# Ledger of designs, part 15: designed miniproteins, single chains

Each design is a single chain, and the fold is of that chain. pLDDT is the mean over its residues in the fold that is shown.

## One batch from the design tools (miniprotein)

Design m493
Fold by ESMFold2-Fast:
Structure m493 (fold): chain A 88 residues (1-88)
Amino acid sequence: MSKEEVAERLELWLKQAEKEMVDLPEEAKQKVLDYLKQAVEYAKQGDFEKAAEYVGEAVRTAALALGYSEKEAEEAGERVRRQVLELA
C-alpha cells in the first residue's frame, strides 16, 4: 500500500474515533486525537514505524480512559500497531 493510501486509511480511523469517543473524558479524547494526528503525519512521510507507534499509544490511552487494565490496554495497542504495519 502506498504512503498516501496508509495516510488516508488513518484519517478515516481518526474521523471514526472522533465519533466513537463521545463517552471519553475531554482530556483523554484530546490525547487520543493528538496521537492519531501524529500517526497520520508520520504515515504521509512514509515513517510507518512511528505511525504505528502513535496509533498504538492512541488505542492504549483510550482503553485506559475506558477503565481497562494496563495489560489489556498494552495488548490492544500492540495489536493495532501490527495492523498499521500490515497496511504498509
Scores: mean pLDDT 78

Design m494
Fold by ESMFold2-Fast:
Structure m494 (fold): chain A 104 residues (1-104)
Amino acid sequence: GPRLELALANVEQALAYAEKALRIAKKLGDKELVELIEKAIEHLEKAREALRAGDTESARQHLLKAEEHLERALEIAKKLGDEELVRLIEEAIAAVRRALKALD
């Protein structure tokens, strides 16, 4: 239905922002930041698969884990002072939160 389609669209947006953030994080060379974003992407990919299968419970759990990793990545990004990286991670978190709201 429209809510599931909205959740899936927001997961795709979160993936796009997280992938852009990962490229910048790799250039900065912060290993913890790179690992956190990679873990967030893995959970977003699992959330996408769960949504495609109609498993909203599994999707919710993976989205919550992705949000946790992205919030930790955001704190490191803020300390590094890369404004584009901070913006991309904030946009990824916002998209995850929109996906979660669509599933409520």
Scores: mean pLDDT 93

Design m495
Fold by ESMFold2-Fast:
Parts: sequence; C-alpha cells; structure tokens
Structure m495 (fold): chain A 70 residues (1-70)
Amino acid sequence: SQSIIEQSLQQLEEMRDQARRRGDVGLAETLDDLIDHMKTLTDADKVRRLLGLAQRAFLAHNPDAPELPL
C-alpha cells in the first residue's frame, strides 16, 4: 500500500507533468521545487497541506483543467 506521502508526491508529479504539457513552465518549475522539498519531509500532515496548496495554485493557473490526477 502507498503511504499518504507517496500518494501526495505522485499527485504533485502528475500536476507538474500536466503544467509542462500545457506550457506553464513557471508552475512546473515551482511544483518541481515543491516535490524536492516534500521528499525531505516525514510528516504526512505537512505533506497533505502542501499538496492542497499546490492543487489550489494549479487550478488558479488552469481553471479549465480536468479532474486533478492521483
């Protein structure tokens, strides 16, 4: 079973890849930096909060985006 941290990292990586495909280089770079930071964290609650902030930022830049990936 994947941990909440592993699942959150997977969601961020998919959002990063979507941002790159959409040409949002700035958002993709920010998500890459966040992924690197989150890999150093062991607190699942902090990881979950950061994922929520990243999802909000992604939707703000991409309001027409389909359902956010897992």
Scores: mean pLDDT 77

Design m496
Fold by ESMFold2-Fast:
Structure m496 (fold): chain A 70 residues (1-70)
Amino acid sequence: MEELLEKLKEILPEEKAKEAVKIAEGARRLTQSVSLDVALALFRRELLELGLSEEEAEKAVKIVREYIEK
């Protein structure tokens, strides 16, 4: 979790990065029931609802994909 927070802080303000980490943990748990692509699509939607731009959301999805695929 701390490693993911630090990577997200490189592209997002600290408070948004903290919320993105919480959403990412939800997406990781969701991969027990749905495909990774579906979980990441829902994660992207929640990031946009959090007020991120499409570009910020795309970068965050790439970081979280790498984290979940470990």
Scores: mean pLDDT 80

Design m497
Fold by ESMFold2-Fast:
Structure m497 (fold): chain A 60 residues (1-60)
Amino acid sequence: SAHERAEKAAAGLALAKLAGSRSAAEIADTLMGISVEEALRLAETLSPAELYEEALRRVG
């Protein structure tokens, strides 16, 4: 479902933010259809709750 995909994308972005992991950002990019650079930017600028809402907006 879109919610499940958004949850996975938000988790990937949160992991990228916490660990600085490009592989987590790649997961988020694949699920949301955004660039790795945009995924990393979102992870740096948004809280985990805001990341979930952004993922829902992009996946839905």
Scores: mean pLDDT 70

Design m498
Fold by ESMFold2-Fast:
Structure m498 (fold): chain A 75 residues (1-75)
Amino acid sequence: SEMEKIREELRKAGLSDEHIELVLKTIEKIRKSDREEAVRLAVKTMTELSKDPSLSQDQMAVVSRILAEEVRKVL
């Protein structure tokens, strides 16, 4: 499935299972949202992840790209 491909990409980037589940739940909400709410959800998740010092800049870049692509699809 498409969601399993995203899960594997996040796992390969070194994200924890907790961070992966947060991103996947955010994607499910984005897919059911309008443009304004989709952007708010992506920003909220990125802000929550940015508070975790265990996440590298490269890991944050992977999440940002994935969420941006999902936001684009609802427009």
Scores: mean pLDDT 87

Design m499
Fold by ESMFold2-Fast:
Structure m499 (fold): chain A 81 residues (1-81)
Amino acid sequence: LSPFQQLGEELLKFREEAEKELAELGEKDPAKVIEEAYEEALEEVRPKAKEAKSKEELVKLAEETLERTKKLVEERIESLK
């Protein structure tokens, strides 16, 4: 798998697990919580992405976006406990 495919699979697995946990904790729209977290992470990374000159830099930014998305969702889950 390419690095982008690996990150995509990781995001898919995380999304499935997070949606289930959020729903169990009483979130009305778990998918929306994850979508909003991803959009926020993308906006934080956007200035760096515009300056990226190599595939390696883009992979690092994609990884950073995924990790930030996970942190935002995990913070939401923690706040509901």
Scores: mean pLDDT 81

Design m500
Fold by ESMFold2-Fast:
Parts: C-alpha cells; sequence; structure tokens
Structure m500 (fold): chain A 76 residues (1-76)
C-alpha cells in the first residue's frame, strides 16, 4: 500500500511537470502505483516507483523522482 501510494504520487508529479518521455513515464508510474495499491503487490509498486523516478528525472522534477524512488524502495 505505501509503496503503491508513493509510486502514484511520484508518477502524478512527474507527469504534471513532464514533457515527452517524462510525461509518458510519469503516467505509466502512476498507473503501476494504482495496480500496486489494488493488488497489494510489491512488484507492481516497485515498477511504478521506478517508472515515476524515470519520469521525474526525464521531466526535470526532483519531487517526482524522489517520490518514485521512495515508492520503489517501499515496494521492494
Amino acid sequence: LLGGALALLGGTVAAAGGTGAGLVAGIAGALAGIGGILTGSPAEAAVGGVLAALGGALGGSAAGALLGAAGAAAGA
């Protein structure tokens, strides 16, 4: 739950500040975070967190990257 929630938050922050690849990765991270919340899967939360962190890094959002990384760590 915590990992999925952090991945969702990181993904939405990355998507909001992102363009191109950052936007896509942020959206993907948010969706995977939702999957992690719904299924209770640490693997889905970890994937969501990694995608959110990539989205934040590509979009220039430190907050998105940090929240995504925290979601990945919590999911693992």
Scores: mean pLDDT 65

Design m501
Fold by ESMFold2-Fast:
Structure m501 (fold): chain A 95 residues (1-95)
Amino acid sequence: SVLDEIIALVNEFKEKVKNAKTLDEVRQILEEFKARLEALRPKLSPEEQEIVDLTLQALDYIIEHAKTPEEAAKLAIDVANSTIEKLNELRKKRE
């Protein structure tokens, strides 16, 4: 499903961010992640789109305001974990 594809994508980018060594590398990873989320967004339900939109806003904030690679990575991982949790909660509510 598209939801499973997004969860897999979020996990892929979480691992890439963990392995990043510079702030520019983290920013590049987050820009790629944003582009791929935006490409999948039209295939989502309105509730899933809302979660993705909040994720995109949080990623923009990190790209613009994070001052160290450690700060950027930590914030990005926190956003990734929150996104997965919210998407899994939506999945559980659908019967």
Scores: mean pLDDT 86

Design m502
Fold by ESMFold2-Fast:
Structure m502 (fold): chain A 108 residues (1-108)
Amino acid sequence: MKEEEIEKLREELAKAIRDGATPEEQVRLYAKMLEVLGATEAARLILEIAKRDPEFANVVASAALSVARGDVTPEEAIEALRDYFKYKGVPDEILELGIRAVRAAAEA
């Protein structure tokens, strides 16, 4: 049943992206998927990041969802986040919140 709920939310996200959904709207759908998988703390951290940087919150949410589903390791996801920020000038505090969200997703 959880996988059917995730697939429906993924279809909703794909449709929302095609319809021009904002980064904030996209993050809410990722947070719902993380909550379905039991990654409640990851969802909470991602919603906090979205208040400050919704585009980054989307990147973190996608990475955290992949980790929670077992598609990538937490280490691979963290490296991808660090590479994304190497040239973006994002505050270290926001990057550290993203790393915490990925690690929280691994514990789901």
Scores: mean pLDDT 79

Design m503
Fold by ESMFold2-Fast:
Structure m503 (fold): chain A 93 residues (1-93)
Amino acid sequence: LEDIKDPADVTILDINSIRDFYLSIGGEKEAANALIDLAKELEKVDTPRAHLLAGRAYTEAGKLYLERGELDKAKKAYEKAIEAYKKAVELTK
């Protein structure tokens, strides 16, 4: 939750940096939780870019849950990523 930037200014590099930061201090669970929280904030911004970045954040969280063997959480994160990517495509039309 620390160092979450304004959703309009978020980049793929920021998502990776947030992941790596929380991995260094709290491990995979904290990193995954931080990425889910970031993705939820990004989903509030109704632009193609924000939803694309939300999908990316959900995907990275899903990978971390999968690495922990938390299959139900990984599945939920990947489902959210798919929804976010579909929304990004819809907003591009």
Scores: mean pLDDT 76

Design m504
Fold by ESMFold2-Fast:
Structure m504 (fold): chain A 86 residues (1-86)
Amino acid sequence: SEAVKLKQEALDLAVEIEKIYREILKDPNATEEQIKKVRELYKKARELFLKALEYVDKNTPEAIEQAKKYIEEMKKILDELRKIKS
């Protein structure tokens, strides 16, 4: 189902975001400004992840479309974290 697929996408994104977040935190060359930025991005990603799961569970067409938007915002955060790591 669409809901099962979206839940799996959100879970996969959350795992990848946490992986990159932890890699940045372990980098001895990471600046205090970078650490602050990635902590804020990680917190936002966690909030979006929980909202995505909530809206998938509501299982209305409108809620599914909203969950897709939260997942797209998580993808943007993943891209930002990748750029900071580079």
Scores: mean pLDDT 89

Design m505
Fold by ESMFold2-Fast:
Structure m505 (fold): chain A 82 residues (1-82)
Amino acid sequence: MTEKQKKLLIIKKKALEYDTDGDGTISFEEANKLLDELKDILSPETIEYIRKKFKERDTDGSGTISLEEFLEIVKEALDEFE
């Protein structure tokens, strides 16, 4: 398994832990907590990219996006910076 695949799997597992209600969404605050837990395995550039893209995807200002959209952003960030 590649390092990118390992990182994505870790992030996916952690993101699912934050979706305790099973509603398939993640808030910006939950995403920030998750990224803070991963700062030892992710570059600062990867983390900032994810934060920026989260805000861009939150077009209605609800402070939430789908878990699927969040994981797509993570994969894009890993492909760009890792």
Scores: mean pLDDT 77

Design m506
Fold by ESMFold2-Fast:
Structure m506 (fold): chain A 100 residues (1-100)
Amino acid sequence: SVLDEALKLIEDFIKKMKELIKNEDLEGAKKLLEETAKKLEELGKKASGEVKDIINNIYDTLKDFIDNFPEDKEKAKQYLEELITVLEYTKEKLKELKEK
């Protein structure tokens, strides 16, 4: 289902982003943001109702992070760690929808 695809995409993003932050690979982090945003855009087109709203919200969040990506390495790292916290919360909301 679209919900299962969205959940897996967010789980995979969080896992990969944690490794990129650990390795201080900020170019890889920015690329992962861009690629994940594109995949969310495509999933949003297939989704409906509450699932579509959540996917579109995540897409907008990732786009904001891309557009405001800090040039300073330490600020960029903190910014990405804040994004992971937001997405961990969103992941739990997607899991709740799957249990209904």
Scores: mean pLDDT 84

Design m507
Fold by ESMFold2-Fast:
Structure m507 (fold): chain A 64 residues (1-64)
Amino acid sequence: SAAREAAVRLASLRTPGGVAGAAGIHDSLESGHSEREALELAVRAAKAAGSEEGTRMAEEALRA
């Protein structure tokens, strides 16, 4: 899924925000939330981490 792909990509950043974003995506999906909700969490987590690259990547996945 696009959300799981975004989680892998965020985790690969090796930053606290990227790792937290990946965990949030997995938790959201396991809890029955939608792909869109998981990707919206990814965007917020990347922005909180100050990662412009991570934010752009998550927003691209959300747009797809």
Scores: mean pLDDT 74

Design m508
Fold by ESMFold2-Fast:
Structure m508 (fold): chain A 90 residues (1-90)
Amino acid sequence: MEIAKKYLSEEEIKKLEKLKKMTYNIIQKLSTPAAAALYKQIKADLEKDPDNKAVQEKVEQTLKTQLGLSDDEAKFVVDQIINIIKSKNK
């Protein structure tokens, strides 16, 4: 699972694994090259405005429409991306 590990920390991946049903669906949907490219773009967009709720909602809709994530799955992915951005920005 190289793509997921490239963007998610080992600890964050372990947290996802604890939610077995949701995690399995998320990992499968994020394991495609198209999903990796979309994830990189979403990360860049969120990096500019990580606390902007309108941007977060737009990203959630994009994940739902482009990758077929559920509402809960999309929200979880957005929360993880924001956490990664904040961690990398010191």
Scores: mean pLDDT 70

Design m509
Fold by ESMFold2-Fast:
Order: structure tokens, then sequence, then C-alpha cells
Structure m509 (fold): chain A 82 residues (1-82)
């Protein structure tokens, strides 16, 4: 189901980004961003201000980890949908 695939994708992307982020404060921001992103996807609305505010607090290293994790999340979602 699309909803299950999306959850698996966001969880996998969040886990990969967190694993690449040794700073615990930045790792927590990534977890919060992942949860907010999934909630925005589920509601079908444009991303709320909270998503942009959380993203703005990411370090360049944490932001790179999130960007690198996006393909991982997509692959996990595709596998869950199969």
Amino acid sequence: AAREAARVGFEAATAAAVAATPDPEQAELIRRLGAAGLAAWETGAEPPAEVYELAAQLSPEARAAVEAALPVGRAAAEAAAA
C-alpha cells in the first residue's frame, strides 16, 4: 500500500541520515524532520513551516547526510511496495 511504502521510505531515509550524523543534536533534528515530512506527505498539503524551520537548523554535514539518504528511502519504499 502507498501509505506503508511511504512510511518505510521515510523511516529508512531517516535511519540512514541519522547513522551518517554523529552529532546527537543534529541526529534528533533529522528524526524530527523525517517525522514532519511523513506527516506532510500523508496530509497531501504543502510542507508546513516547521519542516522549513527544522531544515534550516541542520548543519551542512547533516544536510548532506539527509540528501544522500533520499535514494536509500526511495529504494526501501519501492521494495515495500513490491
Scores: mean pLDDT 77

Design m510
Fold by ESMFold2-Fast:
Structure m510 (fold): chain A 80 residues (1-80)
Amino acid sequence: MEYDLPVLKYDENGNIVDVEVKRVEASETAVLAGLRELRRKFPEFAELIDEAEAALRAGDYERLNELLRELGRKIREKYV
């Protein structure tokens, strides 16, 4: 299944220089693992990420993709 995943680009110092929301084919397990890694990296967005995990578990893919796009936008606004 395809998901609108935020993809992070880093500079030589580990700073986020770009965030692109890409439609990628992935398993639910891979998306769940990715959300948990993002939660570890960006604890300030934990509530949004937890809502995305809940949508994934509920099979609400429309809501999940909306939340993933929102997460990508918020990371861009803060770090880029």
Scores: mean pLDDT 81

Design m511
Fold by ESMFold2-Fast:
Structure m511 (fold): chain A 70 residues (1-70)
Amino acid sequence: SQKEKLEKEIKELEKKAQELKDKLQELVDQYLRQGNTPEVVERMRNEGTKLLKEAEELQKKADELKKKLK
């Protein structure tokens, strides 16, 4: 059904977004443990920005599909 297709697509998008957020949190945690130097923060920011942007795009798609379910 249409609803089942949307629900599965939403779950897949949310799962992918969550995986990226989990990687972001793991990167932040690892870099904070490495000594809070400006270089560590910059590396975290570069990698984190890419993960955050991709997660945001997936979240927007999921939110759009959720509106179709309500």
Scores: mean pLDDT 79

Design m512
Fold by ESMFold2-Fast:
Structure m512 (fold): chain A 72 residues (1-72)
Amino acid sequence: MEEVDIAAEAGRLAYERFGLSPEAVAKLANAILKDPDITEEELARILVESGVPEDVARQAAKAIVELRKKRR
């Protein structure tokens, strides 16, 4: 799968399911595009730095990693 497609789906999931801000969604998508193998821990850290609560950031990061595995 194209990395752009995975980043777009991850961004939509973060926005629609977890209610993340557009800024947090953009940072998340850019992080995935820059490093397609980015870890769940690193994704959660990026979201927390973007103002997302730690519990939501951890859940979103986990869902995104699971999405990438399913799409591969």
Scores: mean pLDDT 77

Design m513
Fold by ESMFold2-Fast:
Structure m513 (fold): chain A 90 residues (1-90)
Amino acid sequence: SALEKLEELVEEAKKKAEELPDAEELKDYFELLLERVKEALKTLSPVEVLQKLYDTLEEIAKNLEETHPESAKLLAEFAERVKKLIEELK
């Protein structure tokens, strides 16, 4: 399922976050995103939920580029993987 694939992507992102200065905050953020996705999937389609997630991740990554460049890069890479998952569902 789309949720199972997203859970795998979140685990990979959390593992990559361990090497970054903001590891704890990034891990908490990824867990929060996953819970929000699970809640949204109760009323929205997987494609709609993942599209909103992608848009949110891209915006946050851009906002963090100057202050937290390593965190911004990880979030942008995660967003790109979410985009690939959306394409697999179309």
Scores: mean pLDDT 84

Design m514
Fold by ESMFold2-Fast:
Structure m514 (fold): chain A 104 residues (1-104)
Amino acid sequence: SELEEKLKTFLEWAKKMKLPENIDQATAIELLAKLFTEKVSDEEFEKIFEYFSENGKITKDTPLGRILFYLLGIEKDSITLEEFKEAFKKLDKNGDGVITEEDL
């Protein structure tokens, strides 16, 4: 499965990435896995964004931001919460709120 291969690659990258001291690597991996495998509510989505964001943005300047931008197909240097929501909606081609193999 392409999704399984992408998730495996992502998890290997996540284990090796240097995260800011305020971000727990295990929690970051769990939250990102949840975003790609489970339907999350708007409230949960906002909380996950807040965990990864700095000053209300996720930036390409971090290894985590680069990986996330790659997975979401984002070509910008930084994203806001609204842009993060829009990127996920574009990947959710089935409209079920879950990112599946068909969405990738």
Scores: mean pLDDT 64

Design m515
Fold by ESMFold2-Fast:
Structure m515 (fold): chain A 74 residues (1-74)
Amino acid sequence: MDEEIERLAREIVEAAKAGDWARVRELVERAVRLFPSEEERRRFAQLVEDIAKEEGLAAEALAQVGRIIREAIE
């Protein structure tokens, strides 16, 4: 489970680096379906942010990813 969640988070970051926002939305929607609770979805959002910062995602792209995730979980 954790490896699949981390893989999804990394795929979201890679799609964001490529500017493929349609793919980012698809992956976020798939990830949200794996998490029944808001607490789990928020932890996933934090994991994506942590990986994005670790991989040097541009601040603009990081903000856009955060916005897409927030819209999907709220």
Scores: mean pLDDT 79

Design m516
Fold by ESMFold2-Fast:
Structure m516 (fold): chain A 89 residues (1-89)
Amino acid sequence: SAATAAEYRSTLAYYVGLVDELLRRGVELPASLVAAHTRYKAELEAIRSPATDEAYQRGLAEADSFLRKDPNVIVVVLAFLVAELDFLR
């Protein structure tokens, strides 16, 4: 549905923004999550819109709160986002 497609695009943009900021801050991530980020970043460039730009900025902003938490929590949240993206596809 159009709603499912919109949720996919927003979640993808959010993931890219979140991981961009975590990597910029020197957070080490599992290779699988870095590989997912590379694929989603390429896909995001092709699907850019005001809604995906907003979701990307939300990801950047929320990364700051994650930096104050246990690294294992970051990995678990990113893994759930990847699973959600796979489900929505």
Scores: mean pLDDT 84

Design m517
Fold by ESMFold2-Fast:
Structure m517 (fold): chain A 82 residues (1-82)
Amino acid sequence: MLEELARALTAALGDEVPEVETAEAARQAEIGSLEGRRLAEENRKNPLSLEEILDRLLALHEEHGKYAALGFLGELARELAL
């Protein structure tokens, strides 16, 4: 379920991320993408469960906002789909 959601959001964000209309939303998405890359690096060293990934996502959403969560899922889906 979370992987399917991440892939759906990656399709949406990978095609449309540059069309985020506000500079703030774009900045939040960039923060999320950077955190997604960090999680992917962590996952390479120590495989994470879906629950652990979801917990990180929820924490990021709470701290940085909706677009950060979307950028995080988009980057995670790209990194994990390989």
Scores: mean pLDDT 68

Design m518
Fold by ESMFold2-Fast:
Structure m518 (fold): chain A 87 residues (1-87)
Amino acid sequence: SKVQQALSSLTPEQQRLLQAMLDVLDGLYDSEPDEERRKEIQKVRDEVIDLAISGDVEGAVDKVVDYLEKQGFVHAARALRAAYERL
């Protein structure tokens, strides 16, 4: 899978962060009743995976943070940024 491809190129700390980001997006997808919003979440998830495959962990974090902030999850966005800064 593309997820396994992304994970194979990352450090253990970056792998843990990527998995946490994907878990957040998967949780948002599962709780989202709007089909168009679910498609938007899938698109963000795919973009995050592609950035991680290219080694752009910062870009992947920025993508998730931006999406969370746009959805009003400002505390989750801040927590994710802080987790990245601790790498």
Scores: mean pLDDT 88

Design m519
Fold by ESMFold2-Fast:
Structure m519 (fold): chain A 68 residues (1-68)
Amino acid sequence: SMTDKMLELLASTLIEKMGPGKLLPTEVVLKYLQEFAPDVKPRTKKKYISLAEFKEILEEYLPSLAES
């Protein structure tokens, strides 16, 4: 779907910018995800998301949005 493609593009961009040791505010990441997938609700209460955590969240969101 368009949402999945846009979400993948966003994830690719953010992953490149984050780098292995970088952190992004959870609110910022989730706000961008919600922009492309309005029905996706925030699952984490952490202030910051690591690159590894972001990848895991993205993998969970993509199958959910595509109905597996």
Scores: mean pLDDT 59

Design m520
Fold by ESMFold2-Fast:
Structure m520 (fold): chain A 65 residues (1-65)
Amino acid sequence: AAIASLAQQLQAADSAGALSILAQMTPEQLQLLQDQLKQVDPSVLQYLAQHDNPEKAAIIQQILA
């Protein structure tokens, strides 16, 4: 499944790779992968929350809280 592939890619990625993957993800994909996103560098998530669309930013802020 596409979501399982994204979870594996995100786990294997460094900070730059994670930023690239997260920038390409939909809000629905971010919601489904919340537990995996908690393992990502918080600085990468904070950067996306400031520069991505409002729906993705809201999901990322919930993960960071």
Scores: mean pLDDT 76

Design m521
Fold by ESMFold2-Fast:
Structure m521 (fold): chain A 95 residues (1-95)
Amino acid sequence: MSPEQLEELKEIQQRLVEIGREIAELLENRDKLSKEEALERLEEIKRRLEEVIARLEELKKTASPELQAQLDEVIAQLEEQLAFLEAEIARLKAE
């Protein structure tokens, strides 16, 4: 990995930790939030997750084959989380 790629990965890793924490906090406190507040937080988390996926896709373009495989695995996991968030948003809107 180049020094630039390593730095980018560290930033992405930090953002993933922050997103995971926000999802956990939202799920734990969902019953304490208004429908509008919960939707706003879910949509914000979704937006941030989409930004991380976009950054990983960009990093993948210049990555080694080994790093590309690791990035693909991470992207797949994030796309699964994105689908979960979209399902929760749809469910909450239907209430």
Scores: mean pLDDT 81

Design m522
Fold by ESMFold2-Fast:
Structure m522 (fold): chain A 93 residues (1-93)
Amino acid sequence: MEYDLEKVREGLRKLAKHPRFQALVAQVPDELREEASKLTPEEAFERLIELAKKAGINVDYLVEALEKGDFDKALPAIESLGPEGVALAERLV
């Protein structure tokens, strides 16, 4: 399935302005943030999708919520992926 990475990044930039997203990022261990920062946006997105599949999250639902910058849908989904998912989402901003 083909996803629009640029739209995902635009939606994540809107989400990054939300205080709840900033609070989630502040709780991420430095080691996970450093590892995520070494990834390209494409690699970070692939890893985020893989985490979502592993967590039993509907990937299409997650990607649509991210593309739209839908705070109510996207933030709980990212939070459910744990600190690694939050670090990957920050890398995509």
Scores: mean pLDDT 83

Design m523
Fold by ESMFold2-Fast:
Structure m523 (fold): chain A 87 residues (1-87)
Amino acid sequence: SMVEAIERQIEDLERLKEYLEKHKDDEEVLNLLPGILKSVEDAIVLTQKILDASDPDSEVYKAAKELLEKLEELKEFLKKLIEEKKK
């Protein structure tokens, strides 16, 4: 189902954030951050389209709203890491 797919994506984002926190000093990981940020930004756009097309009372809408919140959190986290490494 779409709800299950969204829930799996939320879990994947949580695992990714944990991995990045554990490997924050790894230069190879840091070199991937701009690409990861772009993927997160693309996912935000897609998730917003799902929300716009969904019934606000649906389970899909609720799941997509949670996904959007997690994507926005990860986006801000990635931006901070990238800015720290430029300095």
Scores: mean pLDDT 85

Design m524
Fold by ESMFold2-Fast:
Structure m524 (fold): chain A 92 residues (1-92)
Amino acid sequence: SVEQLLEKLREYLERVKELLKEAKEVVKEGREDQQELLEKKLLEIEILRGMSLIILGVMKLIGASEEDIEEAEKIVEEIDEILKELKEMIKE
């Protein structure tokens, strides 16, 4: 159902937020393996982003409501913002 797809998107967003929190802790600790740990978290977020885009595409194909599509698009946009923040952390 559309509700199950939205719930999965919300789960992916919460995981992405957890990964960002973990990334900020890695930077705060100043570990020698900081770059490798951040790159692994970046890869996980890229995978979750790809899965989120597939779900959004499926929702559009099955004729989900405009309100449900808008919620899904906002989740993807929030994932993109977190991804951008993590990429900037890796460059430093």
Scores: mean pLDDT 88

Design m525
Fold by ESMFold2-Fast:
Order: structure tokens, then sequence, then C-alpha cells
Structure m525 (fold): chain A 79 residues (1-79)
């Protein structure tokens, strides 16, 4: 099924994105840990990192949904 293949591809892409984001967050955590930053500065950095991660995950999910909807529309057009 085209839908099944697309879902598997989307799941793989989301899994890879999650690995990338976790790695970047851990790298930034280590930089923060080794820095003499105030609690306020650390809070702002964490908020920025979380916001960026949520945006990228949201974009990836939206793309996956759009791809699935396109395939569903193609299937419906054949009915």
Amino acid sequence: SELEKQREENEKRLKELNKELVKKIKEEEEKIKNSNLSKEEIRKIVQRLVGEALRRIGDALQEALAEEQKIRAEIAAKE
C-alpha cells in the first residue's frame, strides 16, 4: 500500500529528526554546564532550544500529514 510505505518513510524521517534534535540539545546542555551563565540566561537558551525543536517536529509532522493526505486524495480519485 502507498499509504503504508509513506507512513514507514515518515516514521523513519521523524526518528532521524528526533536523534538529531536530542544530539543538538545534549551538545547545548554541555556548553551551558561549562559556562558561567545566570539562571535567566540559561532559561532563555532552554526556551529557544525547546521552541526550535518543537517547531522542527511540528513542521515534520505537518509535512508527513500533507504527504498522507495527498496519497489519500489520489486513492479517493480512483473510487
Scores: mean pLDDT 80

Design m526
Fold by ESMFold2-Fast:
Structure m526 (fold): chain A 69 residues (1-69)
Amino acid sequence: GKSVLDGKEATASIGSSDGHVYQVSEENAKKLLSLGKSPFSGKDLVLIGEVLPNTVSEEEVKKLKELLK
């Protein structure tokens, strides 16, 4: 599948305890882990050991793209 943040091949999933899961490229996984907390909920962001489907809205993806520029 494709990363929701940059359209590159997805190799990882990042999740938060609020139920948000981001299917992302390795580069964006590193950026999200460096951020450490979800900008939407303040919950910790963690690497998930398997590639899971995205659970986030298109609006949340757009906001996150702006934050990770």
Scores: mean pLDDT 73

Design m527
Fold by ESMFold2-Fast:
Formats: structure tokens, sequence, C-alpha cells
Structure m527 (fold): chain A 70 residues (1-70)
């Protein structure tokens, strides 16, 4: 799916720490507002289970704006 391809692309280019899945979902939702948070969580957990070693993220953190309450 397009979402899975975009997630893999970000992981390969910037890296993502799966400890902060909620922050990662927040940033992806900003880029892909049509996708539900539930679907994003499922895909991220699936990628994590595949054993990908992602340790950091730059672009995702840099694009996070001040506390948004949902």
Amino acid sequence: SELEEKILKWLKEGGVEFKDIEEFIKEIKKLLPHVSEKDLREMLEKIAKEGKDISSFDNLVANSFESVEV
C-alpha cells in the first residue's frame, strides 16, 4: 500500500525509533490525514516485528509543532 511504502521510505532515509510510536503516528497523520491512527499503529508494529533496527528520526521530530491535544 502507499502508506506502507511511505513509512518504509522514511525509515530508510531518516530512521525511526519505535519506542515513540505515538510521535511517529502524529507526524505521519500530518502528512497523510486520511489514514486512521489505528491503521498507522498496526503498520508500524508490523514493521517493528520484522526486526528493522531504527534508532533515530530527524525530519519527523523537526516537523512536530507545539502540543496538539486530540
Scores: mean pLDDT 55

